# Designed miniproteins, single chains: the designs that were tried, part 73

Each design is a single chain, and the fold is of that chain. pLDDT is the mean over its residues in the fold that is shown.

## One batch from the design tools (miniprotein)

Design m2525
Fold by ESMFold2-Fast:
Structure m2525 (fold): chain A 108 residues (1-108)
Amino acid sequence: SREELIKWYAKVRKISEEDAEKIIEDLEKIFKKEINTISEFLSAFFDLLVEVYGEDEAIRLFMRDILGVDVPEEELEEAREYVLRLQNAKSVEEAEEIIEEARKKFGK
């Protein structure tokens, strides 16, 4: 749900739930659509990063902001796969599982 998304994103970014909701609302305004699920949020967030920074930098920023992981250039293709999996996550639990896998892979 939207409430679960807000709480999850606030925890991930270590920001307030109010700040997390404001970011989600800003994305809804930019893309002119409702964001109620993790998949919708992560897809919109990544699309914005791609538009502003280009694909490779978007992957780095997404992985840093969502996972807290700095991905080296040689691992960007593998990181892209995790971004795609996260954009298709159906629940908070599925997103957390994907994040844990990615942190184990890139947190060396």
Scores: mean pLDDT 83

Design m2526
Fold by ESMFold2-Fast:
Structure m2526 (fold): chain A 87 residues (1-87)
Amino acid sequence: EEKLTVNVTTSKDTTLTLSTESSTWEKGEISVSGSAKVTYSPDGSSATVDLKANETATITVTVTPPSDPSQKRTTTLYIDGKKVGTL
């Protein structure tokens, strides 16, 4: 199991769109902690976060490893369509 963690704070009330892009043999799952309201997609690969001004959300992406260890693992986190990090 691999994890990518990012903290996000905004200067005004903002809705953030979170998404993951993974290799076909992987699955990225988003978890958000903090005081922000979060709506997850049914499979957990994307989320919408409603942040109030000066609130901080902690975004964690957890990747389920492939059954075949020869498969390379690459999962990328996007915030509002912008690449933030890769696992």
Scores: mean pLDDT 77

Design m2527
Fold by ESMFold2-Fast:
Structure m2527 (fold): chain A 69 residues (1-69)
Amino acid sequence: TLPTDKEAAIAASKAATDPNVAAMYLVDEDPEVRLAAIEAIGEAGKRFLEPYLDDPDPEVRELARRVLA
């Protein structure tokens, strides 16, 4: 189950050892949570990150671009 606050969601995303679990946080409404999820997924989960090149948050787009490069 997804955490109910931003700090808990970020911590849970960073603690996830399974990229499928980290990918659950990519759909969060908070861009900081999505940033943490992208960092946790990294290069191994590039397939999850392509739609985030068009994310409304410029920091999320920049991080997705850097990982997908």
Scores: mean pLDDT 72

Design m2528
Fold by ESMFold2-Fast:
Structure m2528 (fold): chain A 86 residues (1-86)
Amino acid sequence: SAAEAAAREAAIRKAIAQSRTPEDFEELVRKFGVRDIIEYYAQVSSIKLSDEEIEEMAERIRRAAEKGPSEMLRTLEELFQEKVRG
């Protein structure tokens, strides 16, 4: 429902605002999932992503997560910088 979607978005927004470390970001991804986090950052940054682009970004972030929380966060930041710059 729209109310459930709004509640989930509010929960993600609050959790992101409380995130201070790469480990906090890793817990955020565990709780909400990589795709939802990507979609939230895209919305906040006014970036339009296709489902294909979201899945490609999600796969790269999941792969980076195998190297640790700092590498996962760095990969997310780099991917969004690429999309903002074109």
Scores: mean pLDDT 80

Design m2529
Fold by ESMFold2-Fast:
Structure m2529 (fold): chain A 91 residues (1-91)
Amino acid sequence: MPSFEEQLEELQRRYNELVAEFEKIKDKLSPELRRELILKLAEVSALLLALIVAQKYKEYTSDEQLQRLVDRARQAIRDLERLLEKAKKEL
């Protein structure tokens, strides 16, 4: 089973890949889709920052609380992936 640190590294890598993909298409998107994607990128970024802080202070949190935060970040990345795929189909 991967450690929470390994899971965080996986999620950060996926996020960086999605940011790079967004950067390639951002100027071709409608203002509405661009704004929606930027807000979702901001949400994922905030959750990843929260995970970094929680992982650093893991002795003050439970594994269950940390796993819930990982699950929230993973879901937000999946939502971002779906939104980006939808945006790409409109190009």
Scores: mean pLDDT 86

Design m2530
Fold by ESMFold2-Fast:
Structure m2530 (fold): chain A 78 residues (1-78)
Amino acid sequence: MEKKLEELVKKLEPLAKKAYENKEPLPPEVNALLVAQAEVAEELGVEIDRKKYEELKPNADEKFKEEALRLIREKLEE
């Protein structure tokens, strides 16, 4: 299960890097992963950057976010 999450992160890393280097907004798939990670962190009682979370949320791909949440939660339950 961890391997699937790692593969997802590896696919998104070059997209995030290109956006950062070109000063472009992050693609919806990258936003979805970041939003999913923030939601899981908040569930675990970790303080999150609410301003960044609210900024990323409307541009996050909903289906991709649900898949990322599932993969993160499965990794934590192992």
Scores: mean pLDDT 72

Design m2531
Fold by ESMFold2-Fast:
Structure m2531 (fold): chain A 85 residues (1-85)
Amino acid sequence: GASREEMAEAARRAVEAAKSVEDVAAAVGEGLRAAGASELEAEIAEGVAAVSVGVLKAIGELTLERAKEAGIRAAEEFLRGARLE
């Protein structure tokens, strides 16, 4: 399998190719799967990206560019995996 950095880069490329806000979360998962992430890992990262995009929508800040930034950040944070507490 790919390194965490290679997986993060694959997710970034997939997200950058997304043509709509609705495609951003799915693009995170597809990028991770293409780089060798498990189905469960890809689905969890997609869920985190979807929540992040949903927050942008709730605060009235939703654009395709900001959704892409949120999706990429969600993938990077998920892949780093750290105890934050």
Scores: mean pLDDT 78

Design m2532
Fold by ESMFold2-Fast:
Formats: structure tokens, C-alpha cells, sequence
Structure m2532 (fold): chain A 96 residues (1-96)
């Protein structure tokens, strides 16, 4: 289980490009439900939150919550790295 979580996290961070095995794919399918709920909440925020700073803060919180639900708090550094990547990407889109 820990090795499956670690490899999936590395895939999410773009650190490895090797295809997922069957067990990793099953875990990713369960994880995808949590990430889908997160994405729906982010989309709602994009429509309802006019303040870019509040929007980015709330997106960061949602990403961390989803990550901790899937992987647990033992991967805090990886969770923060993913949240920062998503927030930075969204910030660039809002500036365009």
C-alpha cells in the first residue's frame, strides 16, 4: 500500500512517466473520485468567488484536503508541492 501511494504521488508530481500497474490503476480509480469532487468544488469557486486571492487560497485548501483524504497526512510535503503547482497554474490562467 505505501509503495502504491508513493508511486502514484510521483506520477501526480510528474517525477516518473512509467505506466501504472494494475494495483496502482485500481488505487488511482478510487483516488479519481475524490479528485473529481475537488474539481467540481473548484469549478463552483471559479463561478462564485470574485476575489482572485481568496479563490487561490480556497483552491489550495481543497487540494490539500483531497490529497490528505487519499494519501494521508504522512505525505504532507508532497501534498503542499502539488497544491502549489495547481495554485500557480490557476494564477497564470487568471492573469491571462
Amino acid sequence: MKEIKERLIKHLLGEITEPLDEEERKFAQEASKVFREMAERIQELLETEPDPERLLEEVRRLVLEAFYEIFGEEFKEEAEKLAEMIVEALRKELEA
Scores: mean pLDDT 79

Design m2533
Fold by ESMFold2-Fast:
Structure m2533 (fold): chain A 63 residues (1-63)
Amino acid sequence: SSMLKKKAEEKKKEAIDFVRKQSEKLGLSQKEIEERIKRLQEILDEMLKKHGYSIVDTITILK
């Protein structure tokens, strides 16, 4: 598909990976990490659906 759509999906994956790594570093339980990642995935998917490529800006703001 388009380069912009691919970039948005890649940035979403980077955000999820970042949160997972940070949560592991904080010593959270595997259950807490998985629930946190699941919630983040749901939020990012909903925002991407609603705002399309503007999710890239949202991920940048959260950084």
Scores: mean pLDDT 71

Design m2534
Fold by ESMFold2-Fast:
Structure m2534 (fold): chain A 106 residues (1-106)
Amino acid sequence: VEKALKHIDEAAYHLNRADEALKQGNYDEAIKHLEEARKHVDEAIKELEKQTGENVERALKHLREAKENIDKAIEAVKNGDIETAQEYLRKAAKHLREAKEALLKA
């Protein structure tokens, strides 16, 4: 669980950096941070897939939804749809928070 929590925090950090980059018009930097967030989400999923329990299953559901929203944010940035990218980024951040909350209640 501790390793998964560390990766969730790293993913959240990179989502915040991506949001700052989008606001500055630094779209290549935003994509880089979104890709780093995605890698950390994948590592958190990998760590938790070795565990069982209701709180772990809840966290995995939220992490998978975070990953999908990160992928959609990357696509939106590449298409120049920055407002849509920001919406997917907010949804990804919410799912990371919900995954962390589920694990902390275990």
Scores: mean pLDDT 89

Design m2535
Fold by ESMFold2-Fast:
Structure m2535 (fold): chain A 62 residues (1-62)
Amino acid sequence: GARVRVTALKDVPVDSPAVLKMKKGEVVEGELLRAEDGVYEIRLPDGTIRLVGDKNAKVERI
């Protein structure tokens, strides 16, 4: 996938270990694996895969 920067637009509530936990303004970089129905699947540098909603974070290719 493409290398991306994920920027939290707000504090992301986590009710599942599959969801990427972020605080407003936090930035993480990773690999975009999939983007469907407003949900991004991101592989983090530690190899873990997490989901983030497009309403909660900005995802941009770098």
Scores: mean pLDDT 80

Design m2536
Fold by ESMFold2-Fast:
Parts: C-alpha cells; structure tokens; sequence
Structure m2536 (fold): chain A 69 residues (1-69)
C-alpha cells in the first residue's frame, strides 16, 4: 500500500515530464511496484534500497509507455 502510494506520487511527477496522459498513472505505478518487488524477492536488493528502486522503476515504466506512443 505505501509502496503503491509512493509509486503513484512519482508517476504523477514523471508523466508531466514525459507528456503522458494521467490515465497511465495506475499502470505505471502497478508495473513499477511489480518491478521493485521482483528485485526484493530475488535478493538483488533489500528494503533500504526500496526508495531508490521504486524511483528507478517508475522512470523506466514511464519511458516504456512513452516509447509505445
């Protein structure tokens, strides 16, 4: 829940930067959370890395959506 909320806040900020529609926020946030959780589950990151990891994940997802337009 907190991770999802953080991802949505970051997604709102990056969609302005990339010129994406607001309707993409939920998808970007969901995909970013899944990406970050994957790194935690694999042991490639720990909880202290979480804020940086979610920030990176949101940026990557926003770029992916921009590339599809």
Amino acid sequence: DELRRRAEELARRVIEEYGLPEEYIPAIAQNAVAFAQGFLDSGAADESDLDGLIDLAVELEAREFKGRL
Scores: mean pLDDT 78

Design m2537
Fold by ESMFold2-Fast:
Structure m2537 (fold): chain A 74 residues (1-74)
Amino acid sequence: GPAEEKAAALFAHFDTDGDGVIDGDELLALIRHYRLELTTEEILALDRDGDGKLDWAEFQELIRRYGLLERPLP
């Protein structure tokens, strides 16, 4: 649906190396763009696998939790 399409576009924008995960540098770029009052460490706390990266499922949970779909795309 439209929410999933917007989430996919947002993921692709911040996944600059195209490896299919969002790393700490890419998360920092997202925090700066949306001016989130969150640290990278707080966002990485959503990473249930503890690998220091967000996969597509974890990224969707971030988007839902912090209302990023209600914000304009970069």
Scores: mean pLDDT 72

Design m2538
Fold by ESMFold2-Fast:
Structure m2538 (fold): chain A 76 residues (1-76)
Amino acid sequence: KKEVEEAEHRLRVLVENAKDLGMKAGDVLLEKTIAQLAKDLETSPASASAALRRLEKEGLIEVERRGRTVIIRLKE
């Protein structure tokens, strides 16, 4: 659970920084595999997937899956 909370926090910081830099709803924040995202967030693939699901449920991001690649867009 703590790994998911930490991954969620890191991903949330990325979203906030992107908005501060002028990114808007619909802009692509990240396009990576779950394994690469997990490495970037310094967590497991399961925790990275759980963090994505939480932020998507909050309406902060939209996640599109294409094979092993995830495309993460800002939603608001």
Scores: mean pLDDT 81

Design m2539
Fold by ESMFold2-Fast:
Structure m2539 (fold): chain A 76 residues (1-76)
Amino acid sequence: GSLEEQAEAYEAQARAALAAGDLRGAADHFKTAAMLYFDLDPERAGELLDRAGTLYAILGDLAAAEEVGKRAKQLR
């Protein structure tokens, strides 16, 4: 499928992970979807990186939260 279809699939997996209480899986899937959207839809990529960053921070993974935060700041 297209990069957009792959990104949508990862967003769906992230939402399913959240429903199951899997915050790590959700964060990782939101990050992957954001990377696929990075050049295609920068606004959507930024929103997904912010969601991933919030989840990483809740998990206490400050390094992962900072990494996605830096990537989000590169977007308009």
Scores: mean pLDDT 87

Design m2540
Fold by ESMFold2-Fast:
Structure m2540 (fold): chain A 65 residues (1-65)
Amino acid sequence: AAQNAADAREIGLRLQKYREEHPDLVAAAGRAAHQDGAGLGVRFTPDTTVEELVEAIKARIEAAA
C-alpha cells in the first residue's frame, strides 16, 4: 500500500508550510539536532497519524530552537 507515500506527502506539505513560516526556528533546530538522521526521538508506525507526526516534529523544532 502507498499509505506511507500519501502520509509523507501530507506531512511534507504541512512541514513545508511550517518551515516557510518559521525558517529561523528550523535552522536553529537543525544546528541543535545535527543528529536528525538518527531520528527526532519520535517513532513512526503505521498507526501514527499525520497530525501526530506533524505535531511531534513541530514540538521538536520548537524545543531545539
Scores: mean pLDDT 60

Design m2541
Fold by ESMFold2-Fast:
Structure m2541 (fold): chain A 78 residues (1-78)
Amino acid sequence: SEERRKRAERELLIGEAVLEAFRKYQDEPVSDEVREKLIEDAIKLLKEKTGSITPEDRELAVERVRELFERRRAAQEK
């Protein structure tokens, strides 16, 4: 349905914004300050593309950032 498609598109945009912001901080240490900056940069990128941010969008961005930082902290290559 159109609702499911819009949700999938938004989740993809959130993922793209998080990855773009994450590349900017790839050489920075894992810290709460860097994490917060990355989240804010991702939210800013998403808002530029969608025009608005919902609490759910922010929660999804936070989860994506957490996953990437956990992978980086674990020092696992895939």
Scores: mean pLDDT 75

Design m2542
Fold by ESMFold2-Fast:
Structure m2542 (fold): chain A 109 residues (1-109)
Amino acid sequence: HMERREVPAETRITARGEPSEDWGDGFVVAEVTATLPPEDAGALVRIEGRATVKNPNAEDVIEVRTDAPQEAVLDADGKVTVTGRLVATFRGKKEDAEIELEGRVYVER
């Protein structure tokens, strides 16, 4: 139980795949990047993912996986930049496989 603060982050989709037939497996991969102020150096940073599908139905399954929490490290330029990967996996109808994936970044104290 730690207090956490959300920081501005950018989510960039790096790969995606759709079900090859009317029903099957799909995925979306994203890179999430945030720049933190220098005072956040040494804090624990957690990246969380949110996935939404265009036409949700009861048989569609979405799972979002993220990298483990990381320590904020001050770089040689005096900046704290954190980067993580999100993977959303989909199982369902191809028509429902339009997945929007967004990353959120939290600093824990």
Scores: mean pLDDT 79

Design m2543
Fold by ESMFold2-Fast:
Structure m2543 (fold): chain A 75 residues (1-75)
Amino acid sequence: SAAVEEAKRLFLEAVEQMRSLDPEKAEELRDETVRKLEELGAPEELIQSMREIFDKYIEMLRQGKPIPTVILVET
């Protein structure tokens, strides 16, 4: 699906941007990215999975830990 491919692209782009942000700005980027994914019509399960990954990475930023390299499995 074109929507799924675009959703994966937006997600990966957002994760890369989060690496250089403070946790507060990362939360804003998460919320904006989720809104864009919803507007794109991405599947709700995919959006939920991406939200959970964002939340995990934001928690890592709060702890001063680096965000790991993201590998998305083809489904």
Scores: mean pLDDT 81

Design m2544
Fold by ESMFold2-Fast:
Structure m2544 (fold): chain A 95 residues (1-95)
Amino acid sequence: AEERAEEFRRALLEAGFPEEEAERLARLMREDPARAAYEALERVKGPEYAALMRPLLEMEVEKDEKLLEEYKKRAKSGEELVELLKEEVKKREEE
Protein backbone atom coordinates (compact mmCIF):
# COMPACT_ATOMS: atom_id res chain seq x y z
CA ALA A 1 0.00 0.00 0.00
CA GLU A 2 1.11 3.65 0.51
CA GLU A 3 3.80 2.79 3.08
CA ARG A 4 5.42 0.31 0.68
CA ALA A 5 5.44 2.90 -2.12
CA GLU A 6 7.16 5.42 0.21
CA GLU A 7 9.81 2.84 1.21
CA PHE A 8 10.35 2.03 -2.47
CA ARG A 9 10.76 5.74 -3.30
CA ARG A 10 13.38 6.15 -0.53
CA ALA A 11 15.29 3.05 -1.70
CA LEU A 12 15.37 4.42 -5.27
CA LEU A 13 16.73 7.79 -4.04
CA GLU A 14 19.44 5.96 -2.04
CA ALA A 15 20.32 4.00 -5.20
CA GLY A 16 20.92 7.31 -7.04
CA PHE A 17 17.67 7.71 -8.98
CA PRO A 18 16.52 11.25 -9.86
CA GLU A 19 13.67 12.49 -7.63
CA GLU A 20 11.20 12.69 -10.55
CA GLU A 21 11.88 9.08 -11.60
CA ALA A 22 11.75 7.78 -8.01
CA GLU A 23 8.33 9.45 -7.60
CA ARG A 24 7.04 8.01 -10.91
CA LEU A 25 8.18 4.47 -10.01
CA ALA A 26 6.67 4.79 -6.50
CA ARG A 27 3.30 5.61 -8.11
CA LEU A 28 3.70 2.64 -10.49
CA MET A 29 4.47 0.42 -7.46
CA ARG A 30 0.92 1.05 -6.17
CA GLU A 31 -0.66 -0.05 -9.50
CA ASP A 32 1.78 -2.69 -10.81
CA PRO A 33 4.55 -3.68 -8.36
CA ALA A 34 6.14 -6.18 -10.78
CA ARG A 35 6.48 -3.52 -13.51
CA ALA A 36 7.81 -0.93 -11.03
CA ALA A 37 10.47 -3.38 -9.79
CA TYR A 38 11.37 -4.35 -13.37
CA GLU A 39 11.85 -0.71 -14.49
CA ALA A 40 13.91 0.11 -11.38
CA LEU A 41 16.10 -2.98 -11.90
CA GLU A 42 16.59 -2.11 -15.60
CA ARG A 43 17.89 1.36 -14.63
CA VAL A 44 20.26 0.08 -11.91
CA LYS A 45 21.55 -3.20 -13.42
CA GLY A 46 20.76 -2.79 -17.13
CA PRO A 47 18.26 -4.42 -19.52
CA GLU A 48 19.90 -7.89 -19.60
CA TYR A 49 19.72 -8.28 -15.82
CA ALA A 50 16.15 -6.91 -15.73
CA ALA A 51 15.09 -9.38 -18.47
CA LEU A 52 16.67 -12.22 -16.44
CA MET A 53 14.66 -11.20 -13.35
CA ARG A 54 11.38 -10.62 -15.25
CA PRO A 55 10.02 -14.20 -14.75
CA LEU A 56 10.56 -13.85 -10.98
CA LEU A 57 8.83 -10.44 -10.88
CA GLU A 58 5.88 -11.73 -12.95
CA MET A 59 5.55 -14.87 -10.77
CA GLU A 60 5.28 -12.60 -7.71
CA VAL A 61 2.06 -11.13 -9.19
CA GLU A 62 0.62 -14.14 -11.05
CA LYS A 63 -0.51 -17.56 -9.71
CA ASP A 64 2.47 -19.60 -10.95
CA GLU A 65 4.21 -19.55 -7.58
CA LYS A 66 5.44 -23.12 -6.93
CA LEU A 67 9.01 -22.61 -8.18
CA LEU A 68 9.28 -19.11 -6.66
CA GLU A 69 8.03 -20.40 -3.27
CA GLU A 70 10.57 -23.25 -3.36
CA TYR A 71 13.44 -20.84 -4.15
CA LYS A 72 12.25 -18.38 -1.47
CA LYS A 73 12.28 -21.15 1.16
CA ARG A 74 15.82 -22.24 0.21
CA ALA A 75 17.32 -18.75 -0.14
CA LYS A 76 18.50 -16.89 2.99
CA SER A 77 18.52 -13.51 1.23
CA GLY A 78 17.25 -11.73 -1.88
CA GLU A 79 20.75 -11.94 -3.40
CA GLU A 80 20.84 -15.74 -3.00
CA LEU A 81 17.35 -15.96 -4.55
CA VAL A 82 18.58 -13.90 -7.54
CA GLU A 83 21.60 -16.24 -7.97
CA LEU A 84 19.36 -19.34 -7.93
CA LEU A 85 17.10 -17.78 -10.58
CA LYS A 86 20.12 -16.83 -12.76
CA GLU A 87 21.33 -20.45 -12.68
CA GLU A 88 17.85 -21.71 -13.64
CA VAL A 89 17.61 -19.24 -16.59
CA LYS A 90 21.08 -20.28 -17.85
CA LYS A 91 20.03 -23.95 -17.82
CA ARG A 92 16.89 -23.13 -19.85
CA GLU A 93 18.88 -21.08 -22.40
CA GLU A 94 21.19 -24.08 -23.08
CA GLU A 95 18.22 -26.28 -24.08
Scores: mean pLDDT 64

Design m2545
Fold by ESMFold2-Fast:
Structure m2545 (fold): chain A 65 residues (1-65)
Amino acid sequence: GDEYDAAVAIAAGGGEKLSAEELKEILERILSDPELRAAAREVARVFDRQVREKAEELLKKIREL
C-alpha cells in the first residue's frame, strides 16, 4: 500500500539510517502529499525488490515508537 511504497522510497534514498522519529515525520509527509505519494509509487515500482529488507526495517523502527 501507500505506506509500504513510501518506506521503499525512503529506503532507496538511504533514509533507513535515520532515527525512528525522523522516519515517521518523513513517512507522514509523503502520505499527506498526493505528488509525493505518486513519486513514492514510481520508486517502489522500480526498487521494491532491491530495498525490501531496508523498507521493512524502516517500518519496524516506526512501529517501535
Scores: mean pLDDT 82

Design m2546
Fold by ESMFold2-Fast:
Structure m2546 (fold): chain A 98 residues (1-98)
Amino acid sequence: MKKKLLKTIALHARAAGARATPEQRERLFKVADEIEKSENPVEAAQKAADELVRAYRESTPEQREAIRREMRSLVQGLEALDPEAGKIVREALERAEA
């Protein structure tokens, strides 16, 4: 289960990065790489959530929509695997939209 959680988080971080600015993409890809090496899925979810919120706040309206879509997809995926990790990303999405 842990490996599937980490893989899901990393995949969505990379997908969001692909739609972000070059600087945001570099940071999101770095976070995704760190997540793949992580021992704690909840900590990994928090790191991904924090970087996605940062990318969202620094983005253009079009890029924000793409990042928001990836965050929503990540919440859906994580809630099925680990409700606690899903809650972390959901709360981050709510903070981003505030």
Scores: mean pLDDT 79

Design m2547
Fold by ESMFold2-Fast:
Structure m2547 (fold): chain A 82 residues (1-82)
Amino acid sequence: SLEEKLKEKMIEMVAQLLVEAGIDEVTAENIEKALIKRLEKAGITLDEKEREELREGSKLLVETYGEEIKKKVEELKKKLEE
């Protein structure tokens, strides 16, 4: 289903961003920081409202998929260590 595909892709992308940033703790703050860095590298500057929306979105991601993202981060980190 579309929901399953979006869920899987979102978890994968967020976990990859955290691993690339060297972040192992899955928190809304860490997801927000990783996303801001990615956007800045792409030349995208966020205004105050957009930063607030990103913060709230990061909180919702952790609330909804935090355990699955954490599991994916651990999986990816294990591959890098071996």
Scores: mean pLDDT 81

Design m2548
Fold by ESMFold2-Fast:
Structure m2548 (fold): chain A 61 residues (1-61)
Amino acid sequence: MEIKVEIDGTTVTVTAKIGDRTVTTTLEFENEEQARAAGEKLVDLARQQAEIYEELQRLLG
């Protein structure tokens, strides 16, 4: 899995690539510093989301 974090001012975009599928999450914050601080947390969330999708694919067939 590849996770990419892009910070554009107050906007944080996290892109997780799972094989041929891409999941994008965009969040807007009040300040650039808050966006940067949240970036690491959003990477962890994207990683969790990717793992859940992989597990669901195995469980559901």
Scores: mean pLDDT 74

Design m2549
Fold by ESMFold2-Fast:
Structure m2549 (fold): chain A 70 residues (1-70)
Amino acid sequence: SMDERRRFAREISNEILDEIEKTPGLSPEEKLRVFHQASQVIVDGLRAGLSREEVRRLARQTIETEIKKL
């Protein structure tokens, strides 16, 4: 349901925000950029009907990829 998707989106967003906050050497602006990119991947993945496990995996890969660009 849409309510379950919203709840999961909040839960995974909190998980990725915690992972980003624990990453040393990032400025607040860099943390926000990485978070925005990962959030877009979460929304798009859920919209495409991907599993929760696949969405978590893609979000984590996005964090790693975006950090490497900095």
Scores: mean pLDDT 83

Design m2550
Fold by ESMFold2-Fast:
Structure m2550 (fold): chain A 68 residues (1-68)
Amino acid sequence: SREEFFAALAKYDTDGDGTIDAEKVGDVLKSLGYNPTKGEVNAIIRAVADADGKVAHDDFYAVFERLA
């Protein structure tokens, strides 16, 4: 669910600023019970990571919904 997704994101958002490190994308998906391939994780990172290697919660969720 949306609530489970944002709860998982909050676990990896150490700063509480609404972003996570791009390196944590795979860990978030695994915490939700998914088994993403390296290619799937990299595709999400390419779509939503900014120049500083950060992924906004809302952008990650939007891409995840489109891939479902």
Scores: mean pLDDT 78

Design m2551
Fold by ESMFold2-Fast:
Structure m2551 (fold): chain A 86 residues (1-86)
Amino acid sequence: DEEIVELGRRLAEIAKKYGADSPEALREALKLLKEAIESSDDPDLLEFVKMVAENLAIKAEKLGDEELARELRELVERAEEKLEEL
């Protein structure tokens, strides 16, 4: 709960600093989401990471950053795998 709120706050700060749809914001968000999934087995946090990563993958595809979109979709898959193990 508090972990999800803090993650959301940090994501909002990235969007404010770099611009919500900028490649820089998406790369910083990817890094933050990877750290969150590696450090937690909380199903609510994993579902939140999955939802955010799916939305960011769509943005990366629209920007033409196919590698970033791929990494974000791989993160979605990893979150799903962790959820299945719980």
Scores: mean pLDDT 83

Design m2552
Fold by ESMFold2-Fast:
Structure m2552 (fold): chain A 84 residues (1-84)
Amino acid sequence: SSREEAIRAVSAMLRAVALEEDARVLARQGGKVEEIEKKREELEEVRKETEKLSKEDQELVLKTYRKALERTEKIIEEVREREA
């Protein structure tokens, strides 16, 4: 990968991790499902950004993205259960 592509890959990974962390913080603060769902939507934008990366960098970023998405979806489900 070029240096610029590597920077984009790292930035995408950091964004995915930050979005997961934001979801966890919102859930701990009694945030509503709709607020946390917005973090899941922003994670989808990170996935779209990976399509512009090299195949090698895309694989690395998608691994981080999939973990962040999985954990964020679990947070959404837990908050949904609390609101029920």
Scores: mean pLDDT 83

Design m2553
Fold by ESMFold2-Fast:
Structure m2553 (fold): chain A 86 residues (1-86)
Amino acid sequence: LTPEERELFDAEVETALVLIQVAIGKKDAERGLLSPEAIEKLKEADKYVDQAVKAIEAGDVETARSYIEKARKLIDEAVKINEEFK
C-alpha cells in the first residue's frame, strides 16, 4: 500500500469499528439497557458515523477522521452516562 492508500485504509477500519459500536448501542437501547441521555448521545454519534462513511466514499480522509473523532467522543460520553446511571 502507498502511504495515501494506507491512510484511507486506516480511516475505513476506524469508521467500521465505530459503526459496529453504534450498532451494538442501538441493540442495547432496544433492550432497554440505556438511559435516555445515553440514547441521545448515540443518535448524535450515528449521524456523525453516517457523515464519516460518506466522506470515505468520497475519498476525503481528513473529513472522515474529523467525524469519526466526534462520533467516538459521543460514544464515550454515552458509555460514561450509562455506567453512572442509577
Scores: mean pLDDT 80

Design m2554
Fold by ESMFold2-Fast:
Structure m2554 (fold): chain A 100 residues (1-100)
Amino acid sequence: GLKDQILALGDLAKSSSDIEIIKSILDTLSDIALNSTDDDIRLLALDVILDIAKDSSDIEIQNLALEALSKILKGLGDNQQLVNRAIALQLEVLGNIIDR
C-alpha cells in the first residue's frame, strides 16, 4: 500500500545522491501529503520529507526538501499539527543552510 511505498521512497532518497531521483521522490511525497484523504498517510509522507530534509548535509537536497515543505504548508494550513511540525523542521533545515 501507500505506507510501504512512502517508507521505501524515504529510504531511497536518503541512500541516493542523485538530485533528480530525490526531487522526484519529494514531488511524490508532497502530492501524497497534500492529496491523501488519510491523515495518517499525510503525516507519514510529511514525516518522510522532514526526515530527508533533516538528515541531508547536501544544500541542494535541503533546498528541495525546504521547497516541498513550503508548498505543503500552503496547502495544509488548517492542520495545526502538520503545520507546526513542518515549520519546526523547515527552520532546522534553513538553519543548516545559513550555517554554511
Scores: mean pLDDT 76

Design m2555
Fold by ESMFold2-Fast:
Structure m2555 (fold): chain A 100 residues (1-100)
Amino acid sequence: MSREELVEELKKLAEEMKKELLEKIKDPEMQRLVEEMYEATIKLADKMLEENVPKEVIERHLKGLKKFKETALELVETDEEAAKLYVMIAKHEALELIEK
């Protein structure tokens, strides 16, 4: 798979995760956090493509996002406050990587 294909997979996974989380979340503040996390993730994906980040690094991020999605979906159903913190941390980490 090319770097471009990996970035497209990452973006598709982010879109799927946003959709699935928003279907389960009723709190407007948490919905906004999920949307902000999605936007940060897309910006990071674009930056990785523009900065010629190695395939192995993009693959690591893709695997990380798959695990994040599973955990976030579980937390939304079991502990909404923990889910909110988890999403907020992921958003801030993505934004920090974009600023580098």
Scores: mean pLDDT 82

Design m2556
Fold by ESMFold2-Fast:
Order: structure tokens, then C-alpha cells, then sequence
Structure m2556 (fold): chain A 81 residues (1-81)
């Protein structure tokens, strides 16, 4: 459901806010929402997330964490469709 998806996105926002600036968190949330609207594959979402990591020059540790958290969330969203 949309309500369930919104709750999952808010949980992700909270988790990412512990390791990233608000600007980067909002950019990643926008990427996830755009991927949902476009019916992107998990692989395509991961490419878009990796582009954000490169744009904001995230550390390898931050990049790995972000790819893991966004990947898990997106996989769960795909299972709800």
C-alpha cells in the first residue's frame, strides 16, 4: 500500500540521517520516489543511488551503507507491487 511505502521511506530517512547530511538524504529519497514512479528495476535504482554517492563524494563506507539500506527498502517495495 502507499501508506506502507511512505512509512518505509520515513524509516529509511531516519536511518540515513545518522550517517549523511539532510541534503544527501533528501536527494536519495527523491531518487527512490522517482524510481518507484518509473517502475525501475533494483539494478537501475542502484545505478541512480551510486550516481548520488559519486556526486556528493561519499566515503566507501557511506556508499556501501547507502546502497545496502536503499537496496533493501526498494526490494521490499517491489514485493508490495
Amino acid sequence: SMEEIERMIESLRKTLSEILSEEVVEKLVKVIKDSIENNDSLAKLREKVDEVAKEYKLSEEQRRAVLTYTGILYQEILELK
Scores: mean pLDDT 86

Design m2557
Fold by ESMFold2-Fast:
Structure m2557 (fold): chain A 81 residues (1-81)
Amino acid sequence: MLPEHYSEEQKEVARKIREEIERLLRENKDKSLTEQTRIMANVLDTKYPEYIRIAAEVLTAEALRRIGDEIDKELAKRRAE
């Protein structure tokens, strides 16, 4: 969840950054994780230089969510035996 202390402008920017991250990951799913990270960092630095801290927080939250999803899928496969 976005921090409640963010201004409405900061919350809107965080939502847009999250949407950009999801779009970039979808469009570049065939590339290595390192290359995907470089593409995301470059786009966020170019489009949202004044919001780098918010971008970093959104990226971290998305990365943790995806790691959690992968762990859950792996655990479900192991339990299916």
Scores: mean pLDDT 70

Design m2558
Fold by ESMFold2-Fast:
Formats: structure tokens, C-alpha cells, sequence
Structure m2558 (fold): chain A 74 residues (1-74)
């Protein structure tokens, strides 16, 4: 799978991009609770795949923190 071929640096960079996109989505779609619910579901799937593929803990922690922010916005 793609995640198992990424370097630690690439995994962290991807997690940072996910955080940036999610933060922007919460700002832009603050009144679209259905969109935010779907975003939270997608982030849960990403987090599960990261854990399954032994992603670095720093990347996992960042995506988990991002998920918590999105869940709080719903």
C-alpha cells in the first residue's frame, strides 16, 4: 500500500497537509454539518489505515488531533 512506501518525513508532510485542508474546510463549511460529518468519517478511515500500516506516531497524533477539531465543529 502507498502508506507503507512513504518515508517518515513524507508521512508527516502528508499529515500536515491533511490538517491544513481540514482546518480550511471547517472555516469554509462551518454551517455545512453534513459535509463536516463526512469529513470526520474520512479522517477516521485515514487514521485507521495509518495505524494498520504502522505510520509514524507524530503523523498519527496530528491526524487524530485534526479529527478531534472536525468532530468538535459538527
Amino acid sequence: DVLSTLSDEEQLALAQQIQAIADAAVETHKDDKEFLKKLAEELREVLELMKKNNAIQEAIDLVEATLKKVEAAV
Scores: mean pLDDT 83

Design m2559
Fold by ESMFold2-Fast:
Structure m2559 (fold): chain A 85 residues (1-85)
Amino acid sequence: MEIKVELEGTTMGPDGEPLPVKITVYLEGDDEKARQRGLLFADSALLTTSDKEGVNKIKDLIEQGYGLKRLEIEIDGSKLTLEYK
């Protein structure tokens, strides 16, 4: 089963301006590499989002055996999709 968690926050633009960020995290399965990717993502997400409950939910799901499958990142209307295996 794939689980979706949405995070909101801000990042610093190239001129130092705050830009709104929306990150959609897709978690699936019990792949150890995907689990390690999820942990690394969650640690870095604490630097870019005020959504601590969303990050804690991601960490709890990873502890339950879920791993990071896909990220969709939207910054100032620009969307990037990262797909892992």
Scores: mean pLDDT 72

